Designed miniproteins, single chains, continued (4). Designs and how they scored, part 19

Each design is a single chain, and the fold is of that chain. pLDDT is the mean over its residues in the fold that is shown.

## One batch from the design tools (miniprotein)

Design m12667
Fold by ESMFold2-Fast:
Structure m12667 (fold): chain A 84 residues (1-84)
Amino acid sequence: DGIKLVERAIELVRQLKEETDPFDRDVLRALILILFSVIKLANPEKKELIEKYSDQVLAAIDAGDYDKAIETLEKLKKELEKFS
């Protein structure tokens, strides 16, 4: 279920926002990247859409804008819900 995987990614971004340990932050970022790979595998017809949103989310994370990353994930969730 792509929607549940996006919800898990939102939870990880929320954890990343509050995390202060650099190693744990790198692990959380890697887990978010892995989740996007799984979402693409689960939704091959939406691969380009998912890649566009994942790039935006990772760019927001790298800029320290976790609220923007969460908002972008919520938009991806809504896009995937249209095609359930």
Scores: mean pLDDT 85

Design m12668
Fold by ESMFold2-Fast:
Structure m12668 (fold): chain A 56 residues (1-56)
Amino acid sequence: MSAEEIAQVLLDAFPTNPQGAIDYLQRELELAKRDPSVPEERVERLEEALRILQAA
């Protein structure tokens, strides 16, 4: 799943609350950064998705 696809899925899940989508993704990103089993590509994808959500 691309960063754009992650952002779109979250916008669809929070259609009336874009801040909720941002807050959810920020939490997921913090957890991913703290988990050594999460690959760097996953962290980068979540960071890009967060940038897309913040721009929307």
Scores: mean pLDDT 80

Design m12669
Fold by ESMFold2-Fast:
Structure m12669 (fold): chain A 105 residues (1-105)
Amino acid sequence: GPVPLSELSEEERKAAVDALIAATDGLVDYAREHHSPELVEAVRRAADALRETIELLKEQGKYDEAVEFGLEALNRLSQAIDAGDVEAVREITAELEKRVEELKK
């Protein structure tokens, strides 16, 4: 079963965050399966914003928040991509970009 993040070493928590960052890079390739250039471009922007959010949380030592937020955002983006819903991807991107601004304060 899944091990709680509180029971992981700092190195293991960092590895979990790094794995999520790698998963965001996979979103663009996943979107390409739909053969929609507009969807691919929207997903690329979402992936960039999600990666920046996760990296900022990691830099602040907020590994648990980075993992929870990253998993939820990846799930939402995957569902929007499966639906071919460019507008849903753009809305998620706007939320991610706002979160990045909040984390930089």
Scores: mean pLDDT 80

Design m12670
Fold by ESMFold2-Fast:
Structure m12670 (fold): chain A 76 residues (1-76)
Amino acid sequence: MEEKDREMAEKTRRDGAATLAYFRAHPETPIAVVERAAELAEGLAEKLRKEGYERAAEAAEEVAERLRALVAERRA
């Protein structure tokens, strides 16, 4: 469990960082697409927490928060 949770957390952070970098490099991406990515990250965090993957859930929450911050920045 613990090792799998750690591996999932590492993957989630890597994938999240790549997604954020992509959106920052592509300012033409519609806000709705970035919002959808945030919703998916939020849903993943809830699912992982329910399954007992606390570290992976925290990683997904961090990714969701960063995506939400990008949405707020683009709306301003």
Scores: mean pLDDT 85

Design m12671
Fold by ESMFold2-Fast:
Structure m12671 (fold): chain A 86 residues (1-86)
Amino acid sequence: EEEKLKEAVEYLSKAANILAETGDFDAEVDAALILIQVGIAKTLKDPEEQKEGLIRAAERGIETARKYGNDEAVELFEKALELAKE
């Protein structure tokens, strides 16, 4: 369980960084907000609350990456969502 949440965080961070790499300022801001949400989730002591926070971050990431047409980031956020749900 802890290992899967750690992997979810790694995929969320990778996806957000790919989203930010386009040089689009709006995409960089949205990626930063997702990373802040992930950071907040990591500070939660309750594993269920952390899991829920990471799920919400991944869902937001998928929607945001689709908005920018970043298919690579979508795939990585979808992987993070599956890992967080376990």
Scores: mean pLDDT 83

Design m12672
Fold by ESMFold2-Fast:
Order: structure tokens, then sequence, then C-alpha cells
Structure m12672 (fold): chain A 61 residues (1-61)
């Protein structure tokens, strides 16, 4: 799915240290989730998604 693709690309960008791409993928993922679930603050969601993935990458290494 598009959600899975964006989530995977976000994870890879964070692992690669490509923060410009990571922020872009986080915003795209947040937008898709907002459309499905009626989330009001897309930017806040994007920041939370980016922090969550960064922490997950750190914990896996």
Amino acid sequence: SQLEQQAQQLYQAVRDGDWESARRYARELARLLSEIHGIEDVEALAERLLRTVEQAVRDRE
C-alpha cells in the first residue's frame, strides 16, 4: 500500500541520515493518515512520526 511504501521510505531515509527526505516522507505519511482518520494537525503528526522512526532506528542499532 502507499502507507507501507511511505513508512518504509521514511525508515530508510532516517537510517541513511537523509533528513531532508525523512521530513518529506514523514509529511506525506501524515497527510495520508490524516485523509483516512480525519487528523487535524498534519504537521504535529509528521513530527511525531519522524521522532518515532528515529527512536526505532536508534533502538535497533
Scores: mean pLDDT 80

Design m12673
Fold by ESMFold2-Fast:
Structure m12673 (fold): chain A 66 residues (1-66)
Amino acid sequence: AKPPMTPGQQKQVANLEEFVESIMKNNKNRQVQIEKLTEVARILRFLGDEEGAKKVEELKKQLEKG
């Protein structure tokens, strides 16, 4: 990104990336992945990470589509 991220924002992005990767790799069941992604998106919004939440919801939509 052109504007620099704050240290707090960088930590949130790293945690988001780690969580999403773990969910996608650790779970073979699509239904479970969708459920976990829904929870992660909710947590990210609560923390104020709107970009991360949107990314997670995009992945959830792709899984739901099949």
Scores: mean pLDDT 72

Design m12674
Fold by ESMFold2-Fast:
Structure m12674 (fold): chain A 72 residues (1-72)
Amino acid sequence: MKSLEDIVQAAIEAKDAEMLRFLADALESQGYTEAAELLRQAARALEAGDVEKAEELARQALEVLRRQLEEE
């Protein structure tokens, strides 16, 4: 979880929307569809130059993923 959070934060700081989409695709392939969709929305916000919105959406994605992992 923390390493994924660090990668997401670094991608936002670098304005690397493609990295966020890559992570979203990886999460979707593992069944984490809601978290993947939030990361895709974060990538779109980042491409629009809205870093604060991208950070908020990415935070929501990580929170959703954390809750899914807690079910196991």
Scores: mean pLDDT 80

Design m12675
Fold by ESMFold2-Fast:
Structure m12675 (fold): chain A 119 residues (1-119)
Amino acid sequence: LKEEAKKLAEEGNKAFLEGNYKEALKLYKEALELYKKVDPDSKDTANVLNNLSSVYSKLGDEKKGRDYALESGDIYSKITDPVDRETFIVQFAAGSAASKSAGNELVRDAYLEAIDRLN
C-alpha cells in the first residue's frame, strides 16, 4: 500500500507539472486515502496534503486549499527532524507564493500559518 501510494503521488506530481490539475487532484486524493490507512501522521501524508492545497489553489478553491495546507502543517508540526522540517518550510513558502500570485490571500495566509506552527 505505501509503495502504491508513493507511485500515485509521483504520477500526481507529473500531472500537476503538465498543468493537468483535475488528473493531479484525482491521483493525490487516491494517494492520500492509501497513506491515511498506512500512516496518517507521516511526512508522506503531509506532502500529499500540501500538494492537494497547491492543486486547489490553482483551481481557485481557496477554502479547500487553506484546509489542506493547515492539515499538512499540523502533521509536520509533530516532526522534529531539522532536514525534513526545512524541506517542508521551503515547500510551504512555494505554496504561499503561488497562492499570492493567484490572488488567493486566504490560502497564502494558511501556508504562512502552517509554517509558523512548525516553530
Scores: mean pLDDT 74

Design m12676
Fold by ESMFold2-Fast:
Structure m12676 (fold): chain A 68 residues (1-68)
Amino acid sequence: KVAELAAELARRGDVEGAELAAATLIASLEQSGKNPEVLEEVRRGLERLAAGDVEGAVEALEEAAKLE
């Protein structure tokens, strides 16, 4: 799952990789119109990464992975 990959990258300290994976998933979900709850959690994760809240970002991305 892309959300799970984004969470793993963030946990490893690869913030740039996590942001890229999260942004890619957001674009895919917006294009498909599917899983709005997953889209919401991935967006929350990306916002937290941008704010420097890596722990909060991991939590949001893990929730997105569970909902998918």
Scores: mean pLDDT 80

Design m12677
Fold by ESMFold2-Fast:
Structure m12677 (fold): chain A 57 residues (1-57)
Amino acid sequence: IKEELKKKSKKLAEEAKNVEEGVQKVTELVAEARPLLSPEEQQRLANEMANYAVEIG
């Protein structure tokens, strides 16, 4: 049980170290979602993601 908490903590630390990879994953997810979004939503989502990437990076 405490082992599970330690594993989750280690995973979060690893994710923090791999922030750049996380940004890339988000970009891929946006591309995958494109066929399901209207053109207006696509542009809005792209702008939102770009702003978040700048804030985080």
Scores: mean pLDDT 62

Design m12678
Fold by ESMFold2-Fast:
Structure m12678 (fold): chain A 77 residues (1-77)
Amino acid sequence: AAVEALKAGNYDEAIKLYEEELKKDPTNADVWFGLGYAYALKGERDKAAEYFKKALEINPNYLGAKSFAILFGFLDP
């Protein structure tokens, strides 16, 4: 559901759906990454960085979150 909202450009709906998923399972690194990605697409770099860092805290080998954190200048290459 949240991924479909992102693909459709409905970033606010995607964020809402990811936030509901976090209430059910706050240990899901994919959801934290999805929130970061949605905020990045909205141009909200600081919010994106917070969520990517959280995804990496849960799964340090989360390549997508690492790549975006490096791109945004929040992790050394």
Scores: mean pLDDT 74

Design m12679
Fold by ESMFold2-Fast:
Formats: sequence, C-alpha cells, structure tokens
Structure m12679 (fold): chain A 96 residues (1-96)
Amino acid sequence: GMRYASLETLEEILKKYLTPEQREKALDMARRGYEAAKKLGLDEETRNVAAVVGAQTAILAIQRGLSEEEKRQLLRDLMAHYGLDPEALLAAIDEL
C-alpha cells in the first residue's frame, strides 16, 4: 500500500539491503520524483508513486550499471508504466 512507500519507511527498508551509497542514490531519486510531482500540483498518492518510481530507477541503474541516458530512459518507461506523464515529470525534475 502507499503508506509503506513513505520516504522514511523506504529508508529503513533500504538500510537492510543496500550499501550506504546505493541507499543515498535511491532516496535522492525518490525525493526528486516526489518534488517533481508536487511541483506539477499532483495529489499525495501520485507524488508517492513518483517517489517509488524514482527509487526503483536508481536501484535498477546501480544493479545493471546503466549510463545517465539509459537511467533517464528507464525512468521515462517506468513513469509511463505506472500511468504518470513522463515528459512533464522529467521537465519538472530538470528544474529542481
């Protein structure tokens, strides 16, 4: 549920399975996704989805050794999969 996608709960879960560097990158992408959705005036549920998508993108990029361009494409694909507007959210992230 969305209650388990809170950034504080996510940080505690990630502490058990990721290195400090991996956790930092996942939480940074989660915060950027949340803030981008907030900037676009999206509701709290959608902001939390954007945060989870950001975290998932960072984790997969680390696990697969993705370039910044490949990571950005993965972020776009995941946003679209979860019913978000990828182009609007990526533009908002770029303004952060």
Scores: mean pLDDT 79

Design m12680
Fold by ESMFold2-Fast:
Structure m12680 (fold): chain A 80 residues (1-80)
Amino acid sequence: MEEDIKKLKEEVEKLIKNATSLEELAQGVRDLLRKFIEEAKEKGYSREEINLAIATAVKTLLDAGVPEEVVHRVVREVFD
């Protein structure tokens, strides 16, 4: 899981760097997190491990200055 969390963080950082708008960033992160959850379930990771990875992605976005409202919206949409 540690390696997969590191990879997820790197992919989030790439989206932050390359997105041309906040909406493009939000869409990209939502798609990335959905894909990560699917792949993590296939690998047999626990819900707790998946939640830790999502928490790491959230922290990465907040540390980069993405507004809390946008980050919370993305997480809510991923889990619905």
Scores: mean pLDDT 82

Design m12681
Fold by ESMFold2-Fast:
Structure m12681 (fold): chain A 96 residues (1-96)
Amino acid sequence: NARSRAASLATAALVEASIAKFYLDKGDLETAKREARNAAEIVREAADLMSPEAGKLYRQAADKLEEAANAETPEEMKKLIDEAVGLLRQADAAEA
């Protein structure tokens, strides 16, 4: 059902965001950017399956992940990923 699919996509997005941070910590900025882009795409798909309130937060998170993929420094990228994860957690609370 739509709720189960949204939950699966949300979990996948958080996993990709975690992988992005892992590679960022290892100094592999190119892999981190690719994973951030993958996370953004998954989050946008999940947004359409969420409530209007949660969907808005998911779209904001996707925008932050896209910004992270285009960041020039590891510090900027980490900040944007952390902000995106915060928005996703906020959306999960709104969905509950």
Scores: mean pLDDT 82

Design m12682
Fold by ESMFold2-Fast:
Structure m12682 (fold): chain A 62 residues (1-62)
Amino acid sequence: AEEEVEKLKEEAKKVEQQAKDAKEQARKTHPKDADVYIKQTDNAMQGAVKMLEEMAEKIRKS
């Protein structure tokens, strides 16, 4: 089960990197909505990372 937990942690890091890329692209593609999109992406990224960590704990507990 610990191996699956490590995989989730690696996915969290990938999400973080993708969020950074998406933020930069949002600024270029949607300059008018960049503010809202960037904030939403940040929120989603933080939520996803926390969810992945919580899932890892749940898998360990299960």
Scores: mean pLDDT 77

Design m12683
Fold by ESMFold2-Fast:
Structure m12683 (fold): chain A 78 residues (1-78)
Amino acid sequence: MEELEEEAKRAEEEGDKKKLAEIYYELGKEYAKQGKYDKAIDYYEKAIKLYEELGLKPSEYLEYEIELGLLLIKRSLE
């Protein structure tokens, strides 16, 4: 986990938005596996925002939006 956070810092310093978005997505998945839904949601939102800044169509990151929606539902059930 911390290794991915270090990779995220490096990608941010390099200005590599695509790499940073991919790392944020992986961080979101790892936090979701741990039941840390708030952190998972935050990282998915950051990844989606970066993909949007890269000019990708919503359909190209729809899977991430679906995962975000599922996590929001899980939070409401707890």
Scores: mean pLDDT 77

Design m12684
Fold by ESMFold2-Fast:
Structure m12684 (fold): chain A 76 residues (1-76)
Amino acid sequence: MADTLAKAKAAGAQAAKENAERLIALDAVDPERAESLLKTLASQAVHETLGPENVTKETFDAAVAGAKAALAEAKA
């Protein structure tokens, strides 16, 4: 459902905002580790918000997109 993807995207964005300082600092010295951490946080956010049954490629990708957008906004 479109609502599920919207919730996943919002959950990922929220997780990135809560961890923005860590993600920005890590991205400055190790971008690959920063991306890995962002993906881990996005996956955890989907699991906590939607439950393990709704952790799919689509909800994960939506959460990662939300997290990346929120992190870009925090860097500005």
Scores: mean pLDDT 81

Design m12685
Fold by ESMFold2-Fast:
Structure m12685 (fold): chain A 64 residues (1-64)
Amino acid sequence: SIDDLIEEAIKSLPKEKQELAKKVFELWRAGKTIAEIAKELGISREEVIELLQAFLDELVKLMK
């Protein structure tokens, strides 16, 4: 299922970044902008983009 793919993609990230990446992805799925996610989580827009891109790269690998 898609939820299993999401969990596996998160687990493919460094352990210290997994919880934050999961929160970034959940807010992004909810339709929030990168700026809104950065503000809500107290991180830079650059870090949001990096975490989201790393997560999506792992997700795409699992969907091939």
Scores: mean pLDDT 82

Design m12686
Fold by ESMFold2-Fast:
Parts: sequence; structure tokens; C-alpha cells
Structure m12686 (fold): chain A 73 residues (1-73)
Amino acid sequence: MKDLEIEAELALLLMGLSVLKLSPVKDEEDIALAEKYLERLEELLPLAPEELKPVLEEAKREVEALIEEARAS
């Protein structure tokens, strides 16, 4: 049961990150939202199934790049 709850939460985070990648991250509010996703992702990543870890790590790098790009603008 708990493992299914963690997997469901990770799936929702991945979906949220996909939405962030489709939207331009411009404002401090957008950056704060992206940072919240990173924080939650990092918290859950050690609990994730081994098969999902590479996908989640890649998503983390992509969100980090979006935040850096927005801050550079």
C-alpha cells in the first residue's frame, strides 16, 4: 500500500514536471513552483523503484536547467 502511494506521487510529479517543461519559466513564481517540484522529487527519489530512478534524475536535471535559464533571463 505505502509503495503504491509513493509510486502514484512520483507519477504525479513526473506529469507536473512535463507540464513545467512545456511552459516558459519566467517569473519568480514560476521558479518557486519548479523549486517545489525539485524539493519533493529529491525527497521521494531515494524511495523510488530502481527502474524509475534514472527517469527521475533526468527530470530533475531538466527542471534545474529550466530554473537556471529563467534566472539568467
Scores: mean pLDDT 71

Design m12687
Fold by ESMFold2-Fast:
Structure m12687 (fold): chain A 61 residues (1-61)
Amino acid sequence: SALEERLEEVARELRELGVPEEVVERSIKSFRDLLAQGDLETAELAVDIMEQEARRLREEL
Protein backbone atom coordinates (compact mmCIF):
# COMPACT_ATOMS: atom_id res chain seq x y z
CA SER A 1 0.00 0.00 0.00
CA ALA A 2 2.79 2.46 0.87
CA LEU A 3 4.53 1.58 -2.40
CA GLU A 4 1.26 2.00 -4.31
CA GLU A 5 0.78 5.43 -2.67
CA ARG A 6 4.29 6.43 -3.73
CA LEU A 7 3.60 5.15 -7.26
CA GLU A 8 0.41 7.24 -7.48
CA GLU A 9 2.29 10.29 -6.18
CA VAL A 10 5.19 9.98 -8.65
CA ALA A 11 2.84 9.21 -11.55
CA ARG A 12 0.94 12.43 -10.77
CA GLU A 13 4.22 14.38 -10.60
CA LEU A 14 5.43 12.96 -13.92
CA ARG A 15 2.15 14.00 -15.56
CA GLU A 16 2.51 17.52 -14.09
CA LEU A 17 6.07 17.69 -15.47
CA GLY A 18 4.74 17.08 -18.98
CA VAL A 19 5.53 13.40 -19.40
CA PRO A 20 3.02 11.96 -21.92
CA GLU A 21 0.16 9.91 -20.46
CA GLU A 22 1.20 6.90 -22.56
CA VAL A 23 4.68 6.93 -21.00
CA VAL A 24 3.30 7.28 -17.46
CA GLU A 25 0.87 4.39 -18.00
CA ARG A 26 3.68 2.24 -19.40
CA SER A 27 5.78 2.97 -16.29
CA ILE A 28 2.86 1.98 -14.05
CA LYS A 29 2.43 -1.28 -15.97
CA SER A 30 6.18 -2.00 -15.69
CA PHE A 31 5.98 -1.42 -11.92
CA ARG A 32 3.05 -3.81 -11.59
CA ASP A 33 4.83 -6.43 -13.72
CA LEU A 34 7.94 -6.10 -11.53
CA LEU A 35 5.83 -6.41 -8.38
CA ALA A 36 4.22 -9.59 -9.75
CA GLN A 37 7.57 -11.12 -10.78
CA GLY A 38 9.76 -9.90 -7.93
CA ASP A 39 9.29 -8.93 -4.32
CA LEU A 40 8.51 -5.71 -2.45
CA GLU A 41 12.20 -4.75 -2.52
CA THR A 42 12.27 -4.87 -6.33
CA ALA A 43 9.05 -2.86 -6.53
CA GLU A 44 10.49 -0.26 -4.12
CA LEU A 45 13.59 0.13 -6.31
CA ALA A 46 11.36 0.69 -9.35
CA VAL A 47 9.45 3.45 -7.52
CA ASP A 48 12.77 4.97 -6.35
CA ILE A 49 13.94 5.11 -9.96
CA MET A 50 10.70 6.80 -11.06
CA GLU A 51 11.02 9.34 -8.22
CA GLN A 52 14.62 10.08 -9.27
CA GLU A 53 13.48 10.52 -12.88
CA ALA A 54 10.79 13.00 -11.77
CA ARG A 55 13.41 15.00 -9.85
CA ARG A 56 15.76 14.95 -12.85
CA LEU A 57 13.00 16.17 -15.18
CA ARG A 58 12.07 18.95 -12.74
CA GLU A 59 15.68 20.15 -12.72
CA GLU A 60 15.90 20.07 -16.54
CA LEU A 61 12.63 21.94 -17.09
Scores: mean pLDDT 78

Design m12688
Fold by ESMFold2-Fast:
Structure m12688 (fold): chain A 81 residues (1-81)
Amino acid sequence: SSEIEKLLKEIEELEKKLQELIEKLGAENEKIKEALEKNKEELEEIQAEAKRMREEGATEEEVIELLRKIIEVAKKIIEEL
């Protein structure tokens, strides 16, 4: 499951980047801050969901698909800033 570990690490790095952006941009635009905070919360929720799915015997392919999808969404939000 090296791919799952890699994707979970990428999510952690995105969460850190979102927190940095919240701190930098939150002083200038409240709506951008709210959008970034929501995206960070969604990443945290999906990370917890992926852990639950693994504990419940979901396939690695299902977990990988979920993690890749949320990573793409997070990257798109950051790019659209």
Scores: mean pLDDT 80

Design m12689
Fold by ESMFold2-Fast:
Structure m12689 (fold): chain A 55 residues (1-55)
Amino acid sequence: SLEDKKKVVELLEKMVENLNDLEKVKELAEEIISIDPSLEPSVQHILDEVEKVQS
């Protein structure tokens, strides 16, 4: 769980750093949700924002 928390933080940072790459953000979001499903609303919000900017 401590290891999982560290991984989630690293993935969240990468997701924020790659907001212009929709495919990358989707892949990172799926991995975060698989580790911590409670973060699904937060990562979905980021995905929605990225999709709106790129549409």
Scores: mean pLDDT 80

Design m12690
Fold by ESMFold2-Fast:
Structure m12690 (fold): chain A 98 residues (1-98)
Amino acid sequence: MKIKKGSKEEIKKFLDEVMDRLVAEINELEAELKAQGKKLFDPENKELFDRIVEAAATLIQLAVLKANIDSMSEEELLKDLQRLVEKNPLLADVKIEE
């Protein structure tokens, strides 16, 4: 997955694609817990719970960035997006074109 520099519309589209991916990941992890009859807050599921929390936190940060897109410069948007991508292992395959 690549971010193209040049327009806020391309950044909006990329934000939507990344957010959709994170929502899909959260739904898959929740479905796995339910299929096994496990509870999210069981100590035995700590690693899975931590992954869901991390994905949800990143999703919130992306939603805030999207809400502020019209008030930020393209450079600021790309810098914040790169920072969020670098911190989240689920987004390790995402690249920003320079």
Scores: mean pLDDT 71

Design m12691
Fold by ESMFold2-Fast:
Structure m12691 (fold): chain A 80 residues (1-80)
Amino acid sequence: MKIDLTGKSYEEMIDTLFDLGAELVAEVTRLVAAQIDLKRNPDDEETRAELKELQARVDELQENIDYVRKKLEEKTGIKF
């Protein structure tokens, strides 16, 4: 699901971008930890399922970051 930026000011869009960036860092950290755990225990189906969920969350966050960045570039003419 794409984030709704309808009626958002420039400042609110910047705040949203920083919030999404912080969430991305947290989820990527979890993803890397789960990858290390799976490498130690390759037959761990629970860790494999967690990796799949973490990857989906990282992908969604990245798509939302790209969307907000594109809207900021359109609104300001400045490339982020």
Scores: mean pLDDT 79

Design m12692
Fold by ESMFold2-Fast:
Structure m12692 (fold): chain A 79 residues (1-79)
Amino acid sequence: MEEVEKLRKEVDERIRKLREKALASTDPQVRALYEQAIDEAARLVREGEKASTDEEKVELYRRAIKLIDEAEAQAQALS
């Protein structure tokens, strides 16, 4: 329960920061990567909200964080 709430807050914060990075980026490829990651992470969060078990919510929120991490690493390689 507490882990689910903590992960949800972490995902929401990571999405917020990624949106700030997208807005600050002047490279269209980097911006597109961030925007795609934001959209997919938001989708995973919505699926987590609909999930019936805490275990499923944790898995989906962790997937969202991993997706953001991968997008940031990929963007770093491009910029």
Scores: mean pLDDT 84

Design m12693
Fold by ESMFold2-Fast:
Order: structure tokens, then C-alpha cells, then sequence
Structure m12693 (fold): chain A 69 residues (1-69)
């Protein structure tokens, strides 16, 4: 997969996460995080790994905040 395709997939997953968050769909939020973690495991480019890790960390933080409510 090209760097451009990976960035497009990350952007798509970010949009899916925002929609699931608005709908308070915890299962879809967890599924989106899992998809990003699978992308992270397959990625060998360190810069893209850091980008994916940052996105996952932010999503996990937002999911934990939603679970506290």
C-alpha cells in the first residue's frame, strides 16, 4: 500500500470514528481503533507508524472519556 493510500485510510477511519462518537456507538468506536491497530502492525515506515500511534492514542483517550459518562 502506498503512503498516500495509508493516509487516505487513516482519514477515512478518523471520519468513521467521529460519526460513531456522535452516535455514542461504543462498538463501532472500538472497531475503528482495532482497524487502525491492524494498519499499525502491517506498517514498516517509522514516520507513518508514529502518525498511526498518535491517532490511536487520541481515539483511545476519547473512548475512555465516553465510557466514564
Amino acid sequence: MSDKQILEEILKLVREFKQAKENKDLKKLEETIKKLEELRKAETNPSLQLTIDSVIARMKQELEELKKE
Scores: mean pLDDT 82

Design m12694
Fold by ESMFold2-Fast:
Formats: structure tokens, C-alpha cells, sequence
Structure m12694 (fold): chain A 60 residues (1-60)
């Protein structure tokens, strides 16, 4: 669970650093982050989703 949360945040952070195209970031988050969130509990998915969004925004 913690590993999945960390993985989701790491992917989001890398996306924000590798590209500044919001559409590309959105598509990659949908493909790579969303499947990880679906494997988490509702509480963990909410926390991971918020952290991932923050990680992207901090690196845009």
C-alpha cells in the first residue's frame, strides 16, 4: 500500500519534470497513475491522488 502510494507520486513527479505539456501529463497520469490508485483502499487512493496532483503541480 505505501509502496503503491510512493510509486504513484514518483510517476507524477517524473511526468511534471519530463514534460510541461498538460495534455501529455494528463494522459500519462491516466495510464500510469490511475491503475495504481485503483489497487488502493478508498482512503489511500484519495491521499495518493492528492499527493500525485501536488507533485505534478510543484514540478510544472
Amino acid sequence: SKELIEKAVEIAEKLGKETKDPEEISKRMEKEVRPLLLKLSDDEATEASAAAIEAVNDNL
Scores: mean pLDDT 77

Design m12695
Fold by ESMFold2-Fast:
Structure m12695 (fold): chain A 65 residues (1-65)
Amino acid sequence: SLEDRLKELALEGGLGESGANTIALSGVRAKKEGAGEEAAKNAKEFLKNYMSDEQAEEIGKLIGE
């Protein structure tokens, strides 16, 4: 599922379980509500403080498509 993939990538990027779950759940919710592109931009900006730009972009792409 999208939730499982987002959680997997967030964990690979170095986030703990709590952070990874938050990214996965918020990403899935944003897509369901039609806010995926905005959420992707915000997630990439946030995640670049914790992981590589490439890893942050991959997570953002999945949220924003």
Scores: mean pLDDT 83

Design m12696
Fold by ESMFold2-Fast:
Structure m12696 (fold): chain A 74 residues (1-74)
Amino acid sequence: PDGSTPELVIAGATWFLAKDPRYAEAWLALGEAYLRLGDYEKAAQAYGRALALDPTNERARANLARAQALIAEK
């Protein structure tokens, strides 16, 4: 809605994570961007990282499960 493409989100989140790899919201943004691109394996990896940083994050858990289901559909 703000005009950011998934590619711009990936670039921005990657830049933040280079400075602070513990920034869970950047991992969530990466996961969402990869889901939008159909790269479910990278989305699952990014959400997994967000959950490792914040195990109580229900959004990350739900989206990780969704990405894993999409991988299983092949």
Scores: mean pLDDT 79

Design m12697
Fold by ESMFold2-Fast:
Structure m12697 (fold): chain A 59 residues (1-59)
Amino acid sequence: AAAAVAEGLAIGDKIHEAIQRNLSDEELTEILPPEQTEIFKKLRALSAEDAAAVRAARA
């Protein structure tokens, strides 16, 4: 239980650092395991949808 929580926090820190550095998908693959990289790509897709919704509301 404690080890799983520690792993989750470490992955979260890496994702935070990747966002701050504005890393590409290729760079993320080097830093994060494939499964975590896939989750991050989905989060980016959601952000893109939010941006599109804001643009549509302004149009």
Scores: mean pLDDT 63

Design m12698
Fold by ESMFold2-Fast:
Structure m12698 (fold): chain A 70 residues (1-70)
Amino acid sequence: IEETIKALEGMIKVDPDNASAWYGLGLAYAQAGKLEEAAKYFRHAADIYERQGKTENAERARKLAEELEK
């Protein structure tokens, strides 16, 4: 999982608007038990997806962030 996080961080450094990489960070941090960080990454991914017009992807990421904030 640490290798996955590093790879995703590398993708974000190259393209900060890569919503799927931010979403992947959310998943990786949730699996590591870092729920606050995971929720922030999911919300960031949702914002980028929405800006790109990918409403279904944005809603999915937002829902995951809300689940982790409960």
Scores: mean pLDDT 81

Design m12699
Fold by ESMFold2-Fast:
Structure m12699 (fold): chain A 55 residues (1-55)
Amino acid sequence: SLAERGVRRVAEALGVSPEEALRILRSLTPEEARDLMRVVGVSDEEAEAVVARLS
């Protein structure tokens, strides 16, 4: 899924597991999560799929 791809991209960029990347993303507001994903090169489509999954 797009959300799984987005989480994997964040995990690779931060050097953490996908489970830890999800934990980090869940600790952020939706806007903070979008900002982090933009910085690490996640596409807008994948980032929105991740944010929807976090809700």
Scores: mean pLDDT 84

Design m12700
Fold by ESMFold2-Fast:
Structure m12700 (fold): chain A 100 residues (1-100)
Amino acid sequence: ARMRVVVTIRDEEFGTVTGEFVEPDATRPLTLVVESPGGDSLTLTFALKPEAAAPGREFVATVEFAIDRARDRVDLTGVSVVDAETGEEVDYDLTIERTS
């Protein structure tokens, strides 16, 4: 089953970033670690504990955005998902949707 994450990035220095993990039976809030090295990128790190897609497993997702301040735009540039126990990259369908 596909894992779906909705990230809300509100204007005002990206300090108001929230995320939700969406599954067929539930929507759960994510605890995000937010990093903005150099001010031109945004990196979000969070744990995923799917109940429908992979019950009993935990993953760590890292999502990267490029910040274009001149155009007031944030673009998704990278998604990585690793198994929390092994640290190995996993080929899971993780869909990232950005809302403002």
Scores: mean pLDDT 71

Design m12701
Fold by ESMFold2-Fast:
Structure m12701 (fold): chain A 66 residues (1-66)
Amino acid sequence: SEDEKLVERYMKELREAAETRSIEDVARFAVQAMDDLEAKGVPDETLARFSAEAGRILLERVERER
């Protein structure tokens, strides 16, 4: 579906950002991606899954910098 493709694209971009960008930029991107997904009418369940995975990626990035 379009929703699944959009989520996959944002997740890929988030993972790439997590490797090359500052934590602040990665967090900003995650928030902007979630706002866009919500604005496009992505189901709450799908948005929650994206949010959980984005949080996990951010946490892993923070743990690597400790």
Scores: mean pLDDT 81

Design m12702
Fold by ESMFold2-Fast:
Structure m12702 (fold): chain A 89 residues (1-89)
Amino acid sequence: MEERRKLAESLIGKRLTVEVEIDGQTRTVELEVVGIFGDDMLLARELGPDQKLYLLLLESETEATIIGYVDENGKLVSARARILSVEDA
């Protein structure tokens, strides 16, 4: 658990390129990590016109669950995410 917290803290202020699979389609999004929530969850802002916020629940340095998408019924859905790269913001 401490190792996940340390990983999360190291990602604050970083830019992540994340691959997300939703509805059988793969999408790549760029996220800026703006903080941490709890021990292993990143609060991240999408780099784009909408600047939407997402939560990334870290499983490893390359694997996460992304929360912030909504289905057609307005329900929050979680999706599998893969961290492809980490860059300085």
Scores: mean pLDDT 75

